# Ledger of designs, part 114: designed miniproteins, single chains, continued (3)

Each design is a single chain, and the fold is of that chain. pLDDT is the mean over its residues in the fold that is shown.

## One batch from the design tools (miniprotein)

Design m11950
Fold by ESMFold2-Fast:
Structure m11950 (fold): chain A 95 residues (1-95)
Amino acid sequence: SQFQADLERTLEALRLHQKGLDAMKAGNYEEAAKYFKEALELDPGLVFARINYAEALLKLGKYDEAIKILEELVKRMPNNTYFKKLLEEAKKKAA
């Protein structure tokens, strides 16, 4: 069943996202970024994983990569002030 396969992929993406959150809490930002990226490969629509991936990249000093993700988030959700703030912070640190 396509629906069962899609559900299984989404559940695995959510598990990987949770592993990423656990890694963020532990200060393991490279591991966190890896898990969030893997979650997004399984479910590109998992917006929270995309936000957390950008935050992990900011913690790693990967500002150019974080800016690309945050620009897409601001474009998709132009009224979200949190994404605009993160984008401004990333651009300041990249300069």
Scores: mean pLDDT 89

Design m11951
Fold by ESMFold2-Fast:
Structure m11951 (fold): chain A 74 residues (1-74)
Amino acid sequence: MSELEKAKQLFEQMKAYLEQVAKEHPDMFEAFAALAEREFQELIAETKDPEVKEFIEKELKRFREYAEELKKQV
């Protein structure tokens, strides 16, 4: 699996899980959002290709924006 595909899958998986946490355990929302951000940051740190790294950083930004929007609905 390419690093780009990993980043896309990580985004979709973390998005789905964040939605579930918001619904079932809203008290854990902030902790989970922080954990998901750490997963993206670790992937960025392990990536050496600057183009792929930039893509992952954009996916992290999309995740942060999604988390902020979802938090407003809780």
Scores: mean pLDDT 79

Design m11952
Fold by ESMFold2-Fast:
Structure m11952 (fold): chain A 77 residues (1-77)
Amino acid sequence: DTWKEFLKILLDKTQRAIDLLEENKDKSQEEVIAALEAARPELGPVADEAIRLVQTYGKEEALKRLKEVEEDIKRLI
């Protein structure tokens, strides 16, 4: 199922973005954004969305929202 394969890839990238935010939780927002930008080749559009969430809502709220997305993807697989 091509759709489920796509969702699994999206899940893996979302989990990697969550890991980056958790690993960098004690760093500044600018440093977190820089880490996400450095991961853009790996994460693609997921990096851009994670950066948008951090810029719009801050690090803690961005992490919560990404975890909600992770759970939503898991329910669809």
Scores: mean pLDDT 87

Design m11953
Fold by ESMFold2-Fast:
Structure m11953 (fold): chain A 56 residues (1-56)
Amino acid sequence: AMSQEQILALYNQALELFRQGKYEEGAPLLKQAQEAAIALFGPTHPLTLKILGGEN
């Protein structure tokens, strides 16, 4: 399982890539952050919901 720090790092990296138009690079990182957030925090946690509802 990933730590909270690793999950937030992946999420922020994905958002940064999306801002640069690098969707192919950002999408897998966002997916990994989403899966790890659900595993660590559960699907109803505020951080999980934020990561799930983040930039596409």
Scores: mean pLDDT 79

Design m11954
Fold by ESMFold2-Fast:
Structure m11954 (fold): chain A 63 residues (1-63)
Amino acid sequence: MEEIERIKKATPEEQARLIYEYAKKHNLTVEELAKLLGITPQEVRDMLRRAVELERKEAEAAA
């Protein structure tokens, strides 16, 4: 399925990770991501913050 449709259908935890990866890959702004997902820029910022926190914890656990 298309990347955006995959993000929309994912669980909240998986959505945070997928949106972070998509943003990094395509060098998109928060506003552009909000438009693509049909949500507010604030919601995108919250998801990106959660994704960064999860990545940091995984990196710490992996050593």
Scores: mean pLDDT 72

Design m11955
Fold by ESMFold2-Fast:
Structure m11955 (fold): chain A 117 residues (1-117)
Amino acid sequence: ILLYSPDEEKVKEVKKILDELNIPYKVAHSASDIIKLAADAKLAIMLESPVPSPQELALLLAAAEYKVPIVIVSDRPEFFTTQLGVPTLNIRPEKLKELIPKILKAIEEGRPLKEVL
């Protein structure tokens, strides 16, 4: 899993969930990290920020290039419906712990991410 957010506190919360689930992850801190880590990623998780960052665009572009599914974690999932032709799920923060194992299983089995919801 590739994890990115400009908000370090939100990153800590997601890290706790992934650690509890024993799911390996790498955290990106720059656009360069995002590009490098996306090539080997099976899933990218982007956490909503009140201030849009260039790194969010870099993540969307890298995911489109390497065909990496994206999970966008937002209190308003409807605002992130237009993406760059990659499989995208918009989920609320409280659903992360429930849905991440199901999403990874769907990816492993080649099933559409929409079936997870």
Scores: mean pLDDT 65

Design m11956
Fold by ESMFold2-Fast:
Structure m11956 (fold): chain A 56 residues (1-56)
Amino acid sequence: GLAGAAGEYARRNGLGGLLHASMGYGLSQGFGSEAGVKAILDMKDGGLIEGLKIAQ
């Protein structure tokens, strides 16, 4: 699933790469809306923490 893919991406590219990819994805999904901003923040917080555990 997406969690596994994000973890592998973080290992290969480090947390900076994961953050950059997450930001790009969020912008492509319509960062201009309140829902888009909320989704980016949730993904950044939750996904970043999970990526940190996987990347170690």
Scores: mean pLDDT 56

Design m11957
Fold by ESMFold2-Fast:
Structure m11957 (fold): chain A 75 residues (1-75)
Amino acid sequence: MQQILDASTQNLQDYIARSNRAQQQQLLADIQARIAADGKTVAQIQQQYQTDPSSLTTRQINMMIAYQQIQAALA
C-alpha cells in the first residue's frame, strides 16, 4: 500500500474506484495506522488539509483524499 499512497492523486483515486470492499477497508486501516504512528489523529490531518494543504506531504494529502473517498464508499 505504501507505493500507491506515493502515486499521483488520480492513480490513487482510480485504484480505490477499482478496489473491492475488503481492499478499501484494508487501505483505510493502513491510513489510520500511519496517522496514529505520527502521533496525530485523522481529524488533525483533515483540519491541516483544510487550513494549509501546502504544509502536508504528497503522501499525507493522498491519505486524506483516500480516507474521504473510502469513507463515502463505505457509507
Scores: mean pLDDT 74

Design m11958
Fold by ESMFold2-Fast:
Formats: C-alpha cells, structure tokens, sequence
Structure m11958 (fold): chain A 119 residues (1-119)
C-alpha cells in the first residue's frame, strides 16, 4: 500500500526519536483514521455495526474525535498514548474540515503539518 509507505516515511522524518515499533504503530493508526474517514474499513460487519453504534451518525462532518477514540477503545481494543492522541486529534480535525475534497495527497499534507506541530 503506497499510502502506508508514504505515511511511514513522514512519521520517520518528523519524529526521528520514536523507536521503529512506535513509528509502525503510529503509521497504522493514521492509516486506520484515513480508512474511517473514507469509509474504507475492511472489518467484520459485527465490528462495523459496533463502531456505527458508538459514533451514532454516518455523516463524518458530525463526528467528534472523542466518538472516534471511543470506537477505537470499545470496538477495536485500541488505547492511544498521549502523543498518539495529540497527533491523531489534529489530523482528525483537519481531515474532517476537508472531508468533501479528502484524498490521499491532501491527507498526507494534513499528516505532515500535524507531525511538524507535535515533534
């Protein structure tokens, strides 16, 4: 996946003090956020239904970061570190503002800026 490789290189370039495992984990979380926003999740129907129940709306413009974080924790068993939360919240807010025009190129630019602010 070209997007995963490009995201990994951005994390590596802007957060050089992270370990390899920490970079891989952050990259996976950022990619997962993109798939949530573009509705490209490759999860079971049961997990998708639970996510939909927690978030409460299909309209991404009405989503809050707290609802998305709750879906990660309760549906996927993913607990964010303080650094991961800070970065992902910034990416979430900027991507949500641009949801109607969101593509991989714009998402990469949003991620780059968010990483620069959180180095």
Amino acid sequence: NDLAVKLYELVREHLPNLSEDERIELTRLILLLYKFLTKELDLSKEVIDKIKEIIGTDDVKKWTFEQWKKALEEALGIELSERQEKILKKVFEEAKKNIETLNEELFLEIVRKSLEENK
Scores: mean pLDDT 87

Design m11959
Fold by ESMFold2-Fast:
Structure m11959 (fold): chain A 62 residues (1-62)
Amino acid sequence: VQQLLQQAQQAIQQGNPQQGQQYLQQAKESLTARDAEEARQNIATYGPQIQQLEQQIQQLQS
């Protein structure tokens, strides 16, 4: 998950929102593949960062 979020952030910083969105989507899918208990904790931990990256992608795509 952390690696996918790092790749999404790098793509966004390089001005490639489409690539960033793809990495972000893969990160979200990884978070939902766990047991309910672990999934809740992962969403709580990474949710804010994912939301920030989604906002940045939308801003770039306008």
Scores: mean pLDDT 73

Design m11960
Fold by ESMFold2-Fast:
Structure m11960 (fold): chain A 107 residues (1-107)
Amino acid sequence: SHMEELERLRKERDELFEKVVNAIINALYEQGKITKEQAEKIKNSSLDERIKILEEVLGKDFALRFDEAVTLIHLGLLYGVSLETIIKAVANILDIDEELLRKYLEE
């Protein structure tokens, strides 16, 4: 049914959103910007708590850019923007290596 299709698409978008956010956190760890313990704590936290931890560790400006990147991912996936375009934009906003983000998305 139309409702079952919408629920499936929402679940797929939510799963892809979480995968992209986790890739960002993994990339920050691999670039030496956060510790392994900080990366695991952030992954296991709510979005609001993630932003707070990132503000404490990387500063307010980075936390703001992370919030902007998260919003862009959410809206981009909702409106059917290609994953490639989203990854490129996120990498530029957060000053993260684009190929490193792709690496963590393939796992």
Scores: mean pLDDT 87

Design m11961
Fold by ESMFold2-Fast:
Structure m11961 (fold): chain A 89 residues (1-89)
Amino acid sequence: MLSEEELIELARKLIEEDPELAELLKKIAEALLNRDLEALTEALTEAGRRFDGVSDEEARKAAEEALENLTPEIEELLKKLLKALKEAE
């Protein structure tokens, strides 16, 4: 189990080592928590271009699937991650 303090430490390390990835994860977490399909699609497109090159169509489909499979447990984890990323800034 990761404590909130451990998550903040990991988030701080991520921001220091890869600030672009940290910002991207923050955008994805915010979009998922807000159930913003458009914002999530944009964030996943950006992630795909950075790592493996994903089409806008594939990113949209992945975003729809992620929102459909969003459980309360995942929502709580995303809230903790987003809080940790914001506090580590």
Scores: mean pLDDT 75

Design m11962
Fold by ESMFold2-Fast:
Structure m11962 (fold): chain A 68 residues (1-68)
Amino acid sequence: SMEERAREAARRGLEWALTQGSVDPVELAASMALQTVAELSGDFERSQRELGPWAQQLGQELYDEHLA
């Protein structure tokens, strides 16, 4: 599903950011999720408008899960 692909991309971004120590892991996870949804839907502007808050929340949730 689109959500599964976005979540997987966000997880990979989060993990990479954490290894760098200089990149915000939540922001990168959110960006990777949005890029994945935009690529799969073919509409970047709509994805940014409608799913930006969702992607930020997803990034935060994955970060919180990693710290638990």
Scores: mean pLDDT 80

Design m11963
Fold by ESMFold2-Fast:
Structure m11963 (fold): chain A 66 residues (1-66)
Amino acid sequence: LPPVPTPAPPPPADTPEEAAEALRRVAEQAGYEPVGPPVVLPDGSVGLRVRHRLTGEETTLVAPVR
């Protein structure tokens, strides 16, 4: 089986919607499943609560927005 690379963090997005979509894509590629809707944080970044499908570990992914 070919080796799978470590997933890279999402690039900065121009809008909160693009940031949320990038977070969902990165999460799915890394084996994470969203457990809530994306939220806009006070600093303008977007956070997405995710849970790893194999380990059950929960974390929050954050992407900056301009």
Scores: mean pLDDT 73

Design m11964
Fold by ESMFold2-Fast:
Structure m11964 (fold): chain A 81 residues (1-81)
Amino acid sequence: SVEELIERALETLERLKELVGENLSEELYERARAIILDPNAPQEEVHRVVRELLEAAKKAGEEAVGLAGELARLIAEVQRA
């Protein structure tokens, strides 16, 4: 269900926040949370947030990049539902 995808995306974002720490700014975190919860989020903002999450994850290593990639996939699935 869409609700399950949203919950999984939020959980993945929390795990990414823990791993990336200060390199994931509070502003970027809130923007990521907002697009996950908003089915009508502008595509340009979704693409920008995903790109910024991947850039932040690169600074924390391969595990963080993997989580950011999974989060991007989950966000895409929520947007298609």
Scores: mean pLDDT 86

Design m11965
Fold by ESMFold2-Fast:
Structure m11965 (fold): chain A 84 residues (1-84)
Amino acid sequence: SSLSDKPLKPEEVIAYVWNRGRLEGLSLEEQVAIAVEINKRLGLPADEEKIREIIEEWERQGIVTAIPEREREKLDELYEEILG
């Protein structure tokens, strides 16, 4: 399994939620809450203020992080469980 060799970084989870949440019309606070919960479920650092600061900085700088297809499927599952 490639997931065991290259685990998701907290920033990649945040980038996923930022990209998808914006397209779905979620607020910054909703994006932060979902990113926190996904990171908690994955055993990754999940500080709300740091996550908010990262998203605001990315929007200011126009930075985008690419997510591999296999990680995207797992993130889609977690995102939909938390939101729905």
Scores: mean pLDDT 76

Design m11966
Fold by ESMFold2-Fast:
Structure m11966 (fold): chain A 100 residues (1-100)
Amino acid sequence: LSEEELRELSEEELERVIELITGEKPEKKATAERALLAFEAEIKLSMARIALALGDYELAARLAKEAKELAEKAGVPKTAKEAEEVLEEALKRSPEPVEL
């Protein structure tokens, strides 16, 4: 999904794209940049969950932190909350302190 293709979409179409990717309507004005941020947040959240399942708590924490920050910038609070939950779980399960 390219930024150029997203820039050709209307605000209503961008809101629909974000909703299809994240499962929620954005709280902030839908823009091409925010749609890309929402997409990247979902990818990183999925990768964080996989890392957590594999026992790579450092990678899971880093990816979840990045996903949360991207989701907050995109205006998708449900995705941000899910990323925060993965981050907290990764830090809780880590046998040593994770520096982020």
Scores: mean pLDDT 82

Design m11967
Fold by ESMFold2-Fast:
Structure m11967 (fold): chain A 79 residues (1-79)
Amino acid sequence: MLSEEQLAIMERAFGLFDDDGDGTVKTSDLLPMLYEVLSALGYRPSLEELKALTRQADKDGDGVVRWEEFRATVEAFLA
């Protein structure tokens, strides 16, 4: 389960990259966003882990990642 603090960090980061407020971020922005979130949560993800998570999040290959996909990706890393 994600803590309130972990969720707040994730929501802040997602909102920063979701400049239009449409609930999506570009897949190309996901890797740096994941790095910022996981680092803020006290983790040290490798570049290989970040690449794997990015591929998993954009399952549909549409070039965008939704909040639900981003959250699931972070939860999978923390499990």
Scores: mean pLDDT 77

Design m11968
Fold by ESMFold2-Fast:
Structure m11968 (fold): chain A 90 residues (1-90)
Amino acid sequence: SDEEEVEEEMKSIEEFIEELKKRAKEYVERYGEEGVKESVDIVELILKSLETWKEYLEKEFPGTPIEEKAVKRIEELKEELKEFVEELKK
């Protein structure tokens, strides 16, 4: 079902982001300022991908619980990644 497909995709995205955050911290520890720069660039690409996924869901499932739930999760992930980037820059 569409609900199951969207839920599976969201779970995959969430798992990917958790692994990305872990690897980014390790990369910063190894490469310092250059590691921060490269990690920020990767996160910016992920943020753009999340925005594209949000636009897809708004177009394909307008006004549905699928859209509402998934868009909320995407916005939460975007805020989490923005906060993560600011933390890396400290």
Scores: mean pLDDT 86

Design m11969
Fold by ESMFold2-Fast:
Structure m11969 (fold): chain A 70 residues (1-70)
Amino acid sequence: MSPEEKAKKTLEGVKNLEKYLSKETDERFKKAMYQRAIKELEEFLKEYPNSKYNEEIKKEIEKFRKKIAE
């Protein structure tokens, strides 16, 4: 799978997770899932530092960090 295909698939998974978590009432579970998503996105950035999707992935990480802080 190309880095571009992996990035698209990862971003799609993140968007699906956000939809799922919007319906979740367990705050602890929500935070754990956002933390896991951040870690997976950071690992992607380490494996593919030159991907054109890196800026979009960084924005998703920042978005999830804000949700954990609130």
Scores: mean pLDDT 77

Design m11970
Fold by ESMFold2-Fast:
Order: sequence, then C-alpha cells, then structure tokens
Structure m11970 (fold): chain A 74 residues (1-74)
Amino acid sequence: MVKIDPNMSAAEIMLLAYEAIENSSDLEEVLKILEEAKAVIEEKLKQDPNDETAKAVLAELDEMIEWIKKQLEE
C-alpha cells in the first residue's frame, strides 16, 4: 500500500509515484495514487509558487496521469 504523506518532499512524492507504477498492475489504483500525489504537490505550490522541484514533479505527474487515463479510456 502506497500512502502519500503531505509532509513528504516533492522528490519523495515523485519516488513513491514511480514505485506505484512499478509495483501495481491495476491502472485505476495507480491513477488514484498519482492524483493524490498531484494534489499534495499543488498544495506545496500554493504555499511556495517558486518551488522549482515541485514544479518539475507536477509536470512529470501530469504526463503520467495523462498516459494512465489514455490506457483507461478504452
């Protein structure tokens, strides 16, 4: 079970997102984890809009979410 903690760094959240993709064959579960990760990163960016690491992680999460959604829309 992968749990996203709001106190984790953006880099740690990104590592958990990669682990979710590697360890789960359930794309719906992966999508849920990625959306939870994105929500935490967006909250970090509301507090610090100039966080370059959080911006990079958000971009990566958006790409991953779009890819998963395309797999599920069939």
Scores: mean pLDDT 78

Design m11971
Fold by ESMFold2-Fast:
Structure m11971 (fold): chain A 68 residues (1-68)
Amino acid sequence: MTEEDLDKAGEKIEEETGFSKEVGRTAARLLFELGLSVDEAAQLISDATGISLEKAKKIVEIAREVLK
């Protein structure tokens, strides 16, 4: 995965949710570099950021769709 791909995911998350670009970059990395499921990535983001699991799952789903 390239820095450009991570930036694209981060920008989309910021536009759609108002959460920081870094959250979107982390979601993309967890999904595509580490091969985690949407649920696994969402749990890690929720635990790390304090975002609810439901919102974290939506963030991860947006990142997945952007990089399809």
Scores: mean pLDDT 81

Design m11972
Fold by ESMFold2-Fast:
Structure m11972 (fold): chain A 83 residues (1-83)
Amino acid sequence: DEGEKLFLQGQKLYQEGKYEEAAELYKKAAEIYRKLAEKGDREAQINLAAVYFHLGEVYKKLGKDEEAEKYYQQAEEVIAELS
């Protein structure tokens, strides 16, 4: 799906050290999965949590610790809603 393609492209950019570009693709993937999760798609909700976690990792690499913590918290909140 489009969200998965954006996520995989973001991971490749992250591996290349292109953190700002990776963050942009992860944000686009998160928006797609968020809209699907709002419609009750549980797989999209799981994928949304994973994307938020990876956004946290990217912002940690960028030295933006406060932003990284926000994304980690969003990932945890999405996971909590799955239970």
Scores: mean pLDDT 86

Design m11973
Fold by ESMFold2-Fast:
Structure m11973 (fold): chain A 80 residues (1-80)
Amino acid sequence: MERIKEELKKQGLEPPSDEEVKRWIEFIKKNGLEEAEKVIEELKEKSKNSDPEEQKKIEQRIATIRFAKKLLEEEEKKKK
């Protein structure tokens, strides 16, 4: 997980707070992975028609959701 935070910094994106990531984990647990993927797809579509600064902000949101997904997968593995 540290590698994902480092990658975000290299792309000029700020890493999300642990609390923000936990909120997305709760969202995924309540609404399922499909809803989170749908949000990512909608953000990607918006990015196509956005200016470079808006695209960067959208990429940061997508990265936050992906990071939450990976943390949730690791927690599930720990119970295995």
Scores: mean pLDDT 72

Design m11974
Fold by ESMFold2-Fast:
Structure m11974 (fold): chain A 61 residues (1-61)
Amino acid sequence: SPEEIERIKAEIRELQARLDKLRQELVGSTGEKKAQLDAEIAAYEARIEELEREGVRLVTG
């Protein structure tokens, strides 16, 4: 439905904003902090990809 698509878009936007902030924090980070940020970034990227696939599914079928 249009409402479900808009909800997914809103969630993706929120996650992208958080991801951008984490990527900024990653710049110049080293050691354990870098490892923690890399892991968190990977988790957010995976969630965004999942939501993007869900959005495509709702539009195409």
Scores: mean pLDDT 84

Design m11975
Fold by ESMFold2-Fast:
Structure m11975 (fold): chain A 75 residues (1-75)
Amino acid sequence: AASAEEEAAALERIAERAEARGAPEAAAVAREGAEAARARDYSRADALAARAQALSEEDRRALAEAVAEVGEALA
């Protein structure tokens, strides 16, 4: 199981890749997720998930690609 630090680090890598793809709103969601993980404040999870679903199609695509790339790198 991932520690809070490992989870936060993965979310920060997702944010960096989303930002590199020109998706700043997707990057912001991932960074807020990283902060929540470090604080172990999972009460924000539903709100963050809702914000991710409310992203533009382009930002959602960038976020999904960033998640896949980070997942591949961690495998």
Scores: mean pLDDT 78

Design m11976
Fold by ESMFold2-Fast:
Structure m11976 (fold): chain A 86 residues (1-86)
Amino acid sequence: SEEIIKELEKILEENWDKPEEEQYEKMAEYAEEKGLEELAKLIREIAKARKEIKELVKKGDLEKAKELQKENSGLEQKLQELLEKA
């Protein structure tokens, strides 16, 4: 798990200037290359949720954005648990 975390952090650092959605996609691609299908799927789900939250905020739909952020917090918790086990 330490090696996986280090490589994901490196991907974020090397892509700091790119959109967050692109950063997450690169992390998911790395996970797939390592055969970590569940990790890749979860990273993509988080990326999708974060993108939808940004669009809801842009539209002024703060109530829906808050609810989706709550759901996304659960996904981010699962990501942390999965990384500890990898």
Scores: mean pLDDT 83

Design m11977
Fold by ESMFold2-Fast:
Structure m11977 (fold): chain A 65 residues (1-65)
Amino acid sequence: SEAELLARIERVLDEAGLSEEVKERILARIRAGADSTHVGTEALLAGASPEQASEIGKLAEELNA
């Protein structure tokens, strides 16, 4: 479900130690239908690991499919 995917994304963002402002911005982009590459790149630039960024991107793609 959308709620389960969003909860997983939020958990990965929390584990990455991103600020609340950055998490809100990334979630807003995902909800707006931003592609997985843009979302993943933004997470990486904000301090997420490559694995975390990849997971966020995949979950965002699945949510917007």
Scores: mean pLDDT 81

Design m11978
Fold by ESMFold2-Fast:
Structure m11978 (fold): chain A 55 residues (1-55)
Amino acid sequence: MREVIEIDTKDIEKYAEEYAKKTGAEVVSKTTSPDGIDVVVLKDGDQEIILAAKS
């Protein structure tokens, strides 16, 4: 199952690392979308969590 979560933060990478520590999820990838939005993908078991920085 995929979940997309928009986070109001300017440091999505740091947020994702703290989220991974709290939940036990693993950071799989870090990328910037064509629209300039920073995106971090996490995996928690069978779940894929996509964190996107809210502009």
Scores: mean pLDDT 75

Design m11979
Fold by ESMFold2-Fast:
Structure m11979 (fold): chain A 74 residues (1-74)
Amino acid sequence: AEAHYQQGLAAYAAGDLETARAHFEAALREDPSFLPALVFLAEVLDQLGRSEEARAVMAAAGREVRARGLRSRF
């Protein structure tokens, strides 16, 4: 998961959004709950004009946040 995530970040920084998407999807195939890849995949999909898919991925990220009990109270 981490190696694909790093490759996705490198592609995103280079402006290669389709390659970034493929690497983030590969990271999620190894670990479907890998929150950083879910967040960046949603961003890449939105920038590619695939906003419907971006919303679905953000919904998955929201489920992971709830499952992990991550909450800040201040």
Scores: mean pLDDT 76

Design m11980
Fold by ESMFold2-Fast:
Structure m11980 (fold): chain A 108 residues (1-108)
Amino acid sequence: ASQEEIRRLLILGEASEGVFLMHLYVLKKEYGEDNPEINALQDALTAASQTLQDLYRNNASKDEVIAALREHIARLQALRDASTLPDVRALADRAIETYEEIIEELEK
């Protein structure tokens, strides 16, 4: 992939983060601000967003982006599998799908 293609895909990931944060806001209203599963998901999504920003700023290679996204996918999968809340599981799955789509586009 070209550097322009990598940058466009990182921007797509960052744009999706805004949608995930809106869903987290709704979940915190429903289950409470101190729910440990929702807080763990927020921490994971915030870490992923920071990683996407760092990769963008550093003009990261395709392989660096893929490796970083796979680590975030693994964290989200672990949170999903441990979750007792279907809504937390659903939001984790959307984030996983978004990062997997970015990897698939980079591997073309």
Scores: mean pLDDT 87

Design m11981
Fold by ESMFold2-Fast:
Structure m11981 (fold): chain A 74 residues (1-74)
Amino acid sequence: EEELEALKEKAKEMVKKLLDDGYPSDVIREIEEGTFAAFEAIADYLEKKYPGDTSRLRANIEAVREGIEEALKE
């Protein structure tokens, strides 16, 4: 959990910096949606090939997603 919290906070800080630099939240969301759709497809593929070995990957993906969304909502 400590590693996931650190990953989430890092993602949050990066998004806040992009917003501070003037990048619109809509553009950040668009990049996020495309990137995470691709990662979710990879995780689904890996789960079929290596059942049970994707829990860490999915947790990492979710932590980053949460950090990005939290920064965009505040």
Scores: mean pLDDT 75

Design m11982
Fold by ESMFold2-Fast:
Structure m11982 (fold): chain A 89 residues (1-89)
Amino acid sequence: MEEERQRKEAEEAKKRAYEETKRILEEDPENGVGRASDYVERLSRELSPFQSSGAATGALQAMMEAGVHPGSAAGVAIRGIGAQIDKEL
């Protein structure tokens, strides 16, 4: 089923974005949120809508676990989703 493939790809994108965002935040605590934002926006432009949603969710989870303010973390995820919506329009 096409839907099962999309779900698997979204889960893989979520895991990849989670691990990479966590690494970015650990490597550069001072600029990590900005770098993670850039990474999520770039990834969202390259991925399908379902994969982009998964990646944004993974990045949000990693940022919240790292203690980033929920508003800032949500802002990064929203910017990634916004870039994907602009691409579809």
Scores: mean pLDDT 71

Design m11983
Fold by ESMFold2-Fast:
Structure m11983 (fold): chain A 81 residues (1-81)
Amino acid sequence: SLREEARRLLRLGGEYEKLGKEYAKQGDAAKSTGYLLRGIGLGFTGGLLAKRAGWSPEEARRWGLEAGGESAARSAELAAR
């Protein structure tokens, strides 16, 4: 369903951002930045799908936050408006 696809992308966005934070702790700035940007992009795409699925911006934000991606979650919230 569209809701399941949105949830998958929103979670994946948060997971990618979390992975980027772990690479930052390891001193890998290139991987950190790459995963952070991919996480934000996935959050945005997931937020657009969440809007189409009838989810609120708050609901769209939730999945990225639960996965540990604050920036991905904010991107999703803005896209779902």
Scores: mean pLDDT 87

Design m11984
Fold by ESMFold2-Fast:
Structure m11984 (fold): chain A 95 residues (1-95)
Amino acid sequence: SPEELLREAEEEALRRATELKNLGDSLNMPPSLTQLLVSLRIVDVADELFRRLLELGVPPEEALRLAKELIRRVSEEVGADADFAVSMFENSAES
């Protein structure tokens, strides 16, 4: 189901974002760079979710809604800029 795919993608995005944040901290990366990379990783997972939903015949508008929901929820959980990540995803999805 679309909701099950969203749940699984959310879990994956949270795991990967946390791993990347920890790596950035261990390497003493600038916080702004770590935040950018975390946002990019969340967007990558959302883009994959969007593609999989379209393959299942989910309407584009609903697939976009679910992908944006993933971005917002994961960004809020890991302390990333949700609005920035959504903007990046929208620009990528139009390409």
Scores: mean pLDDT 84

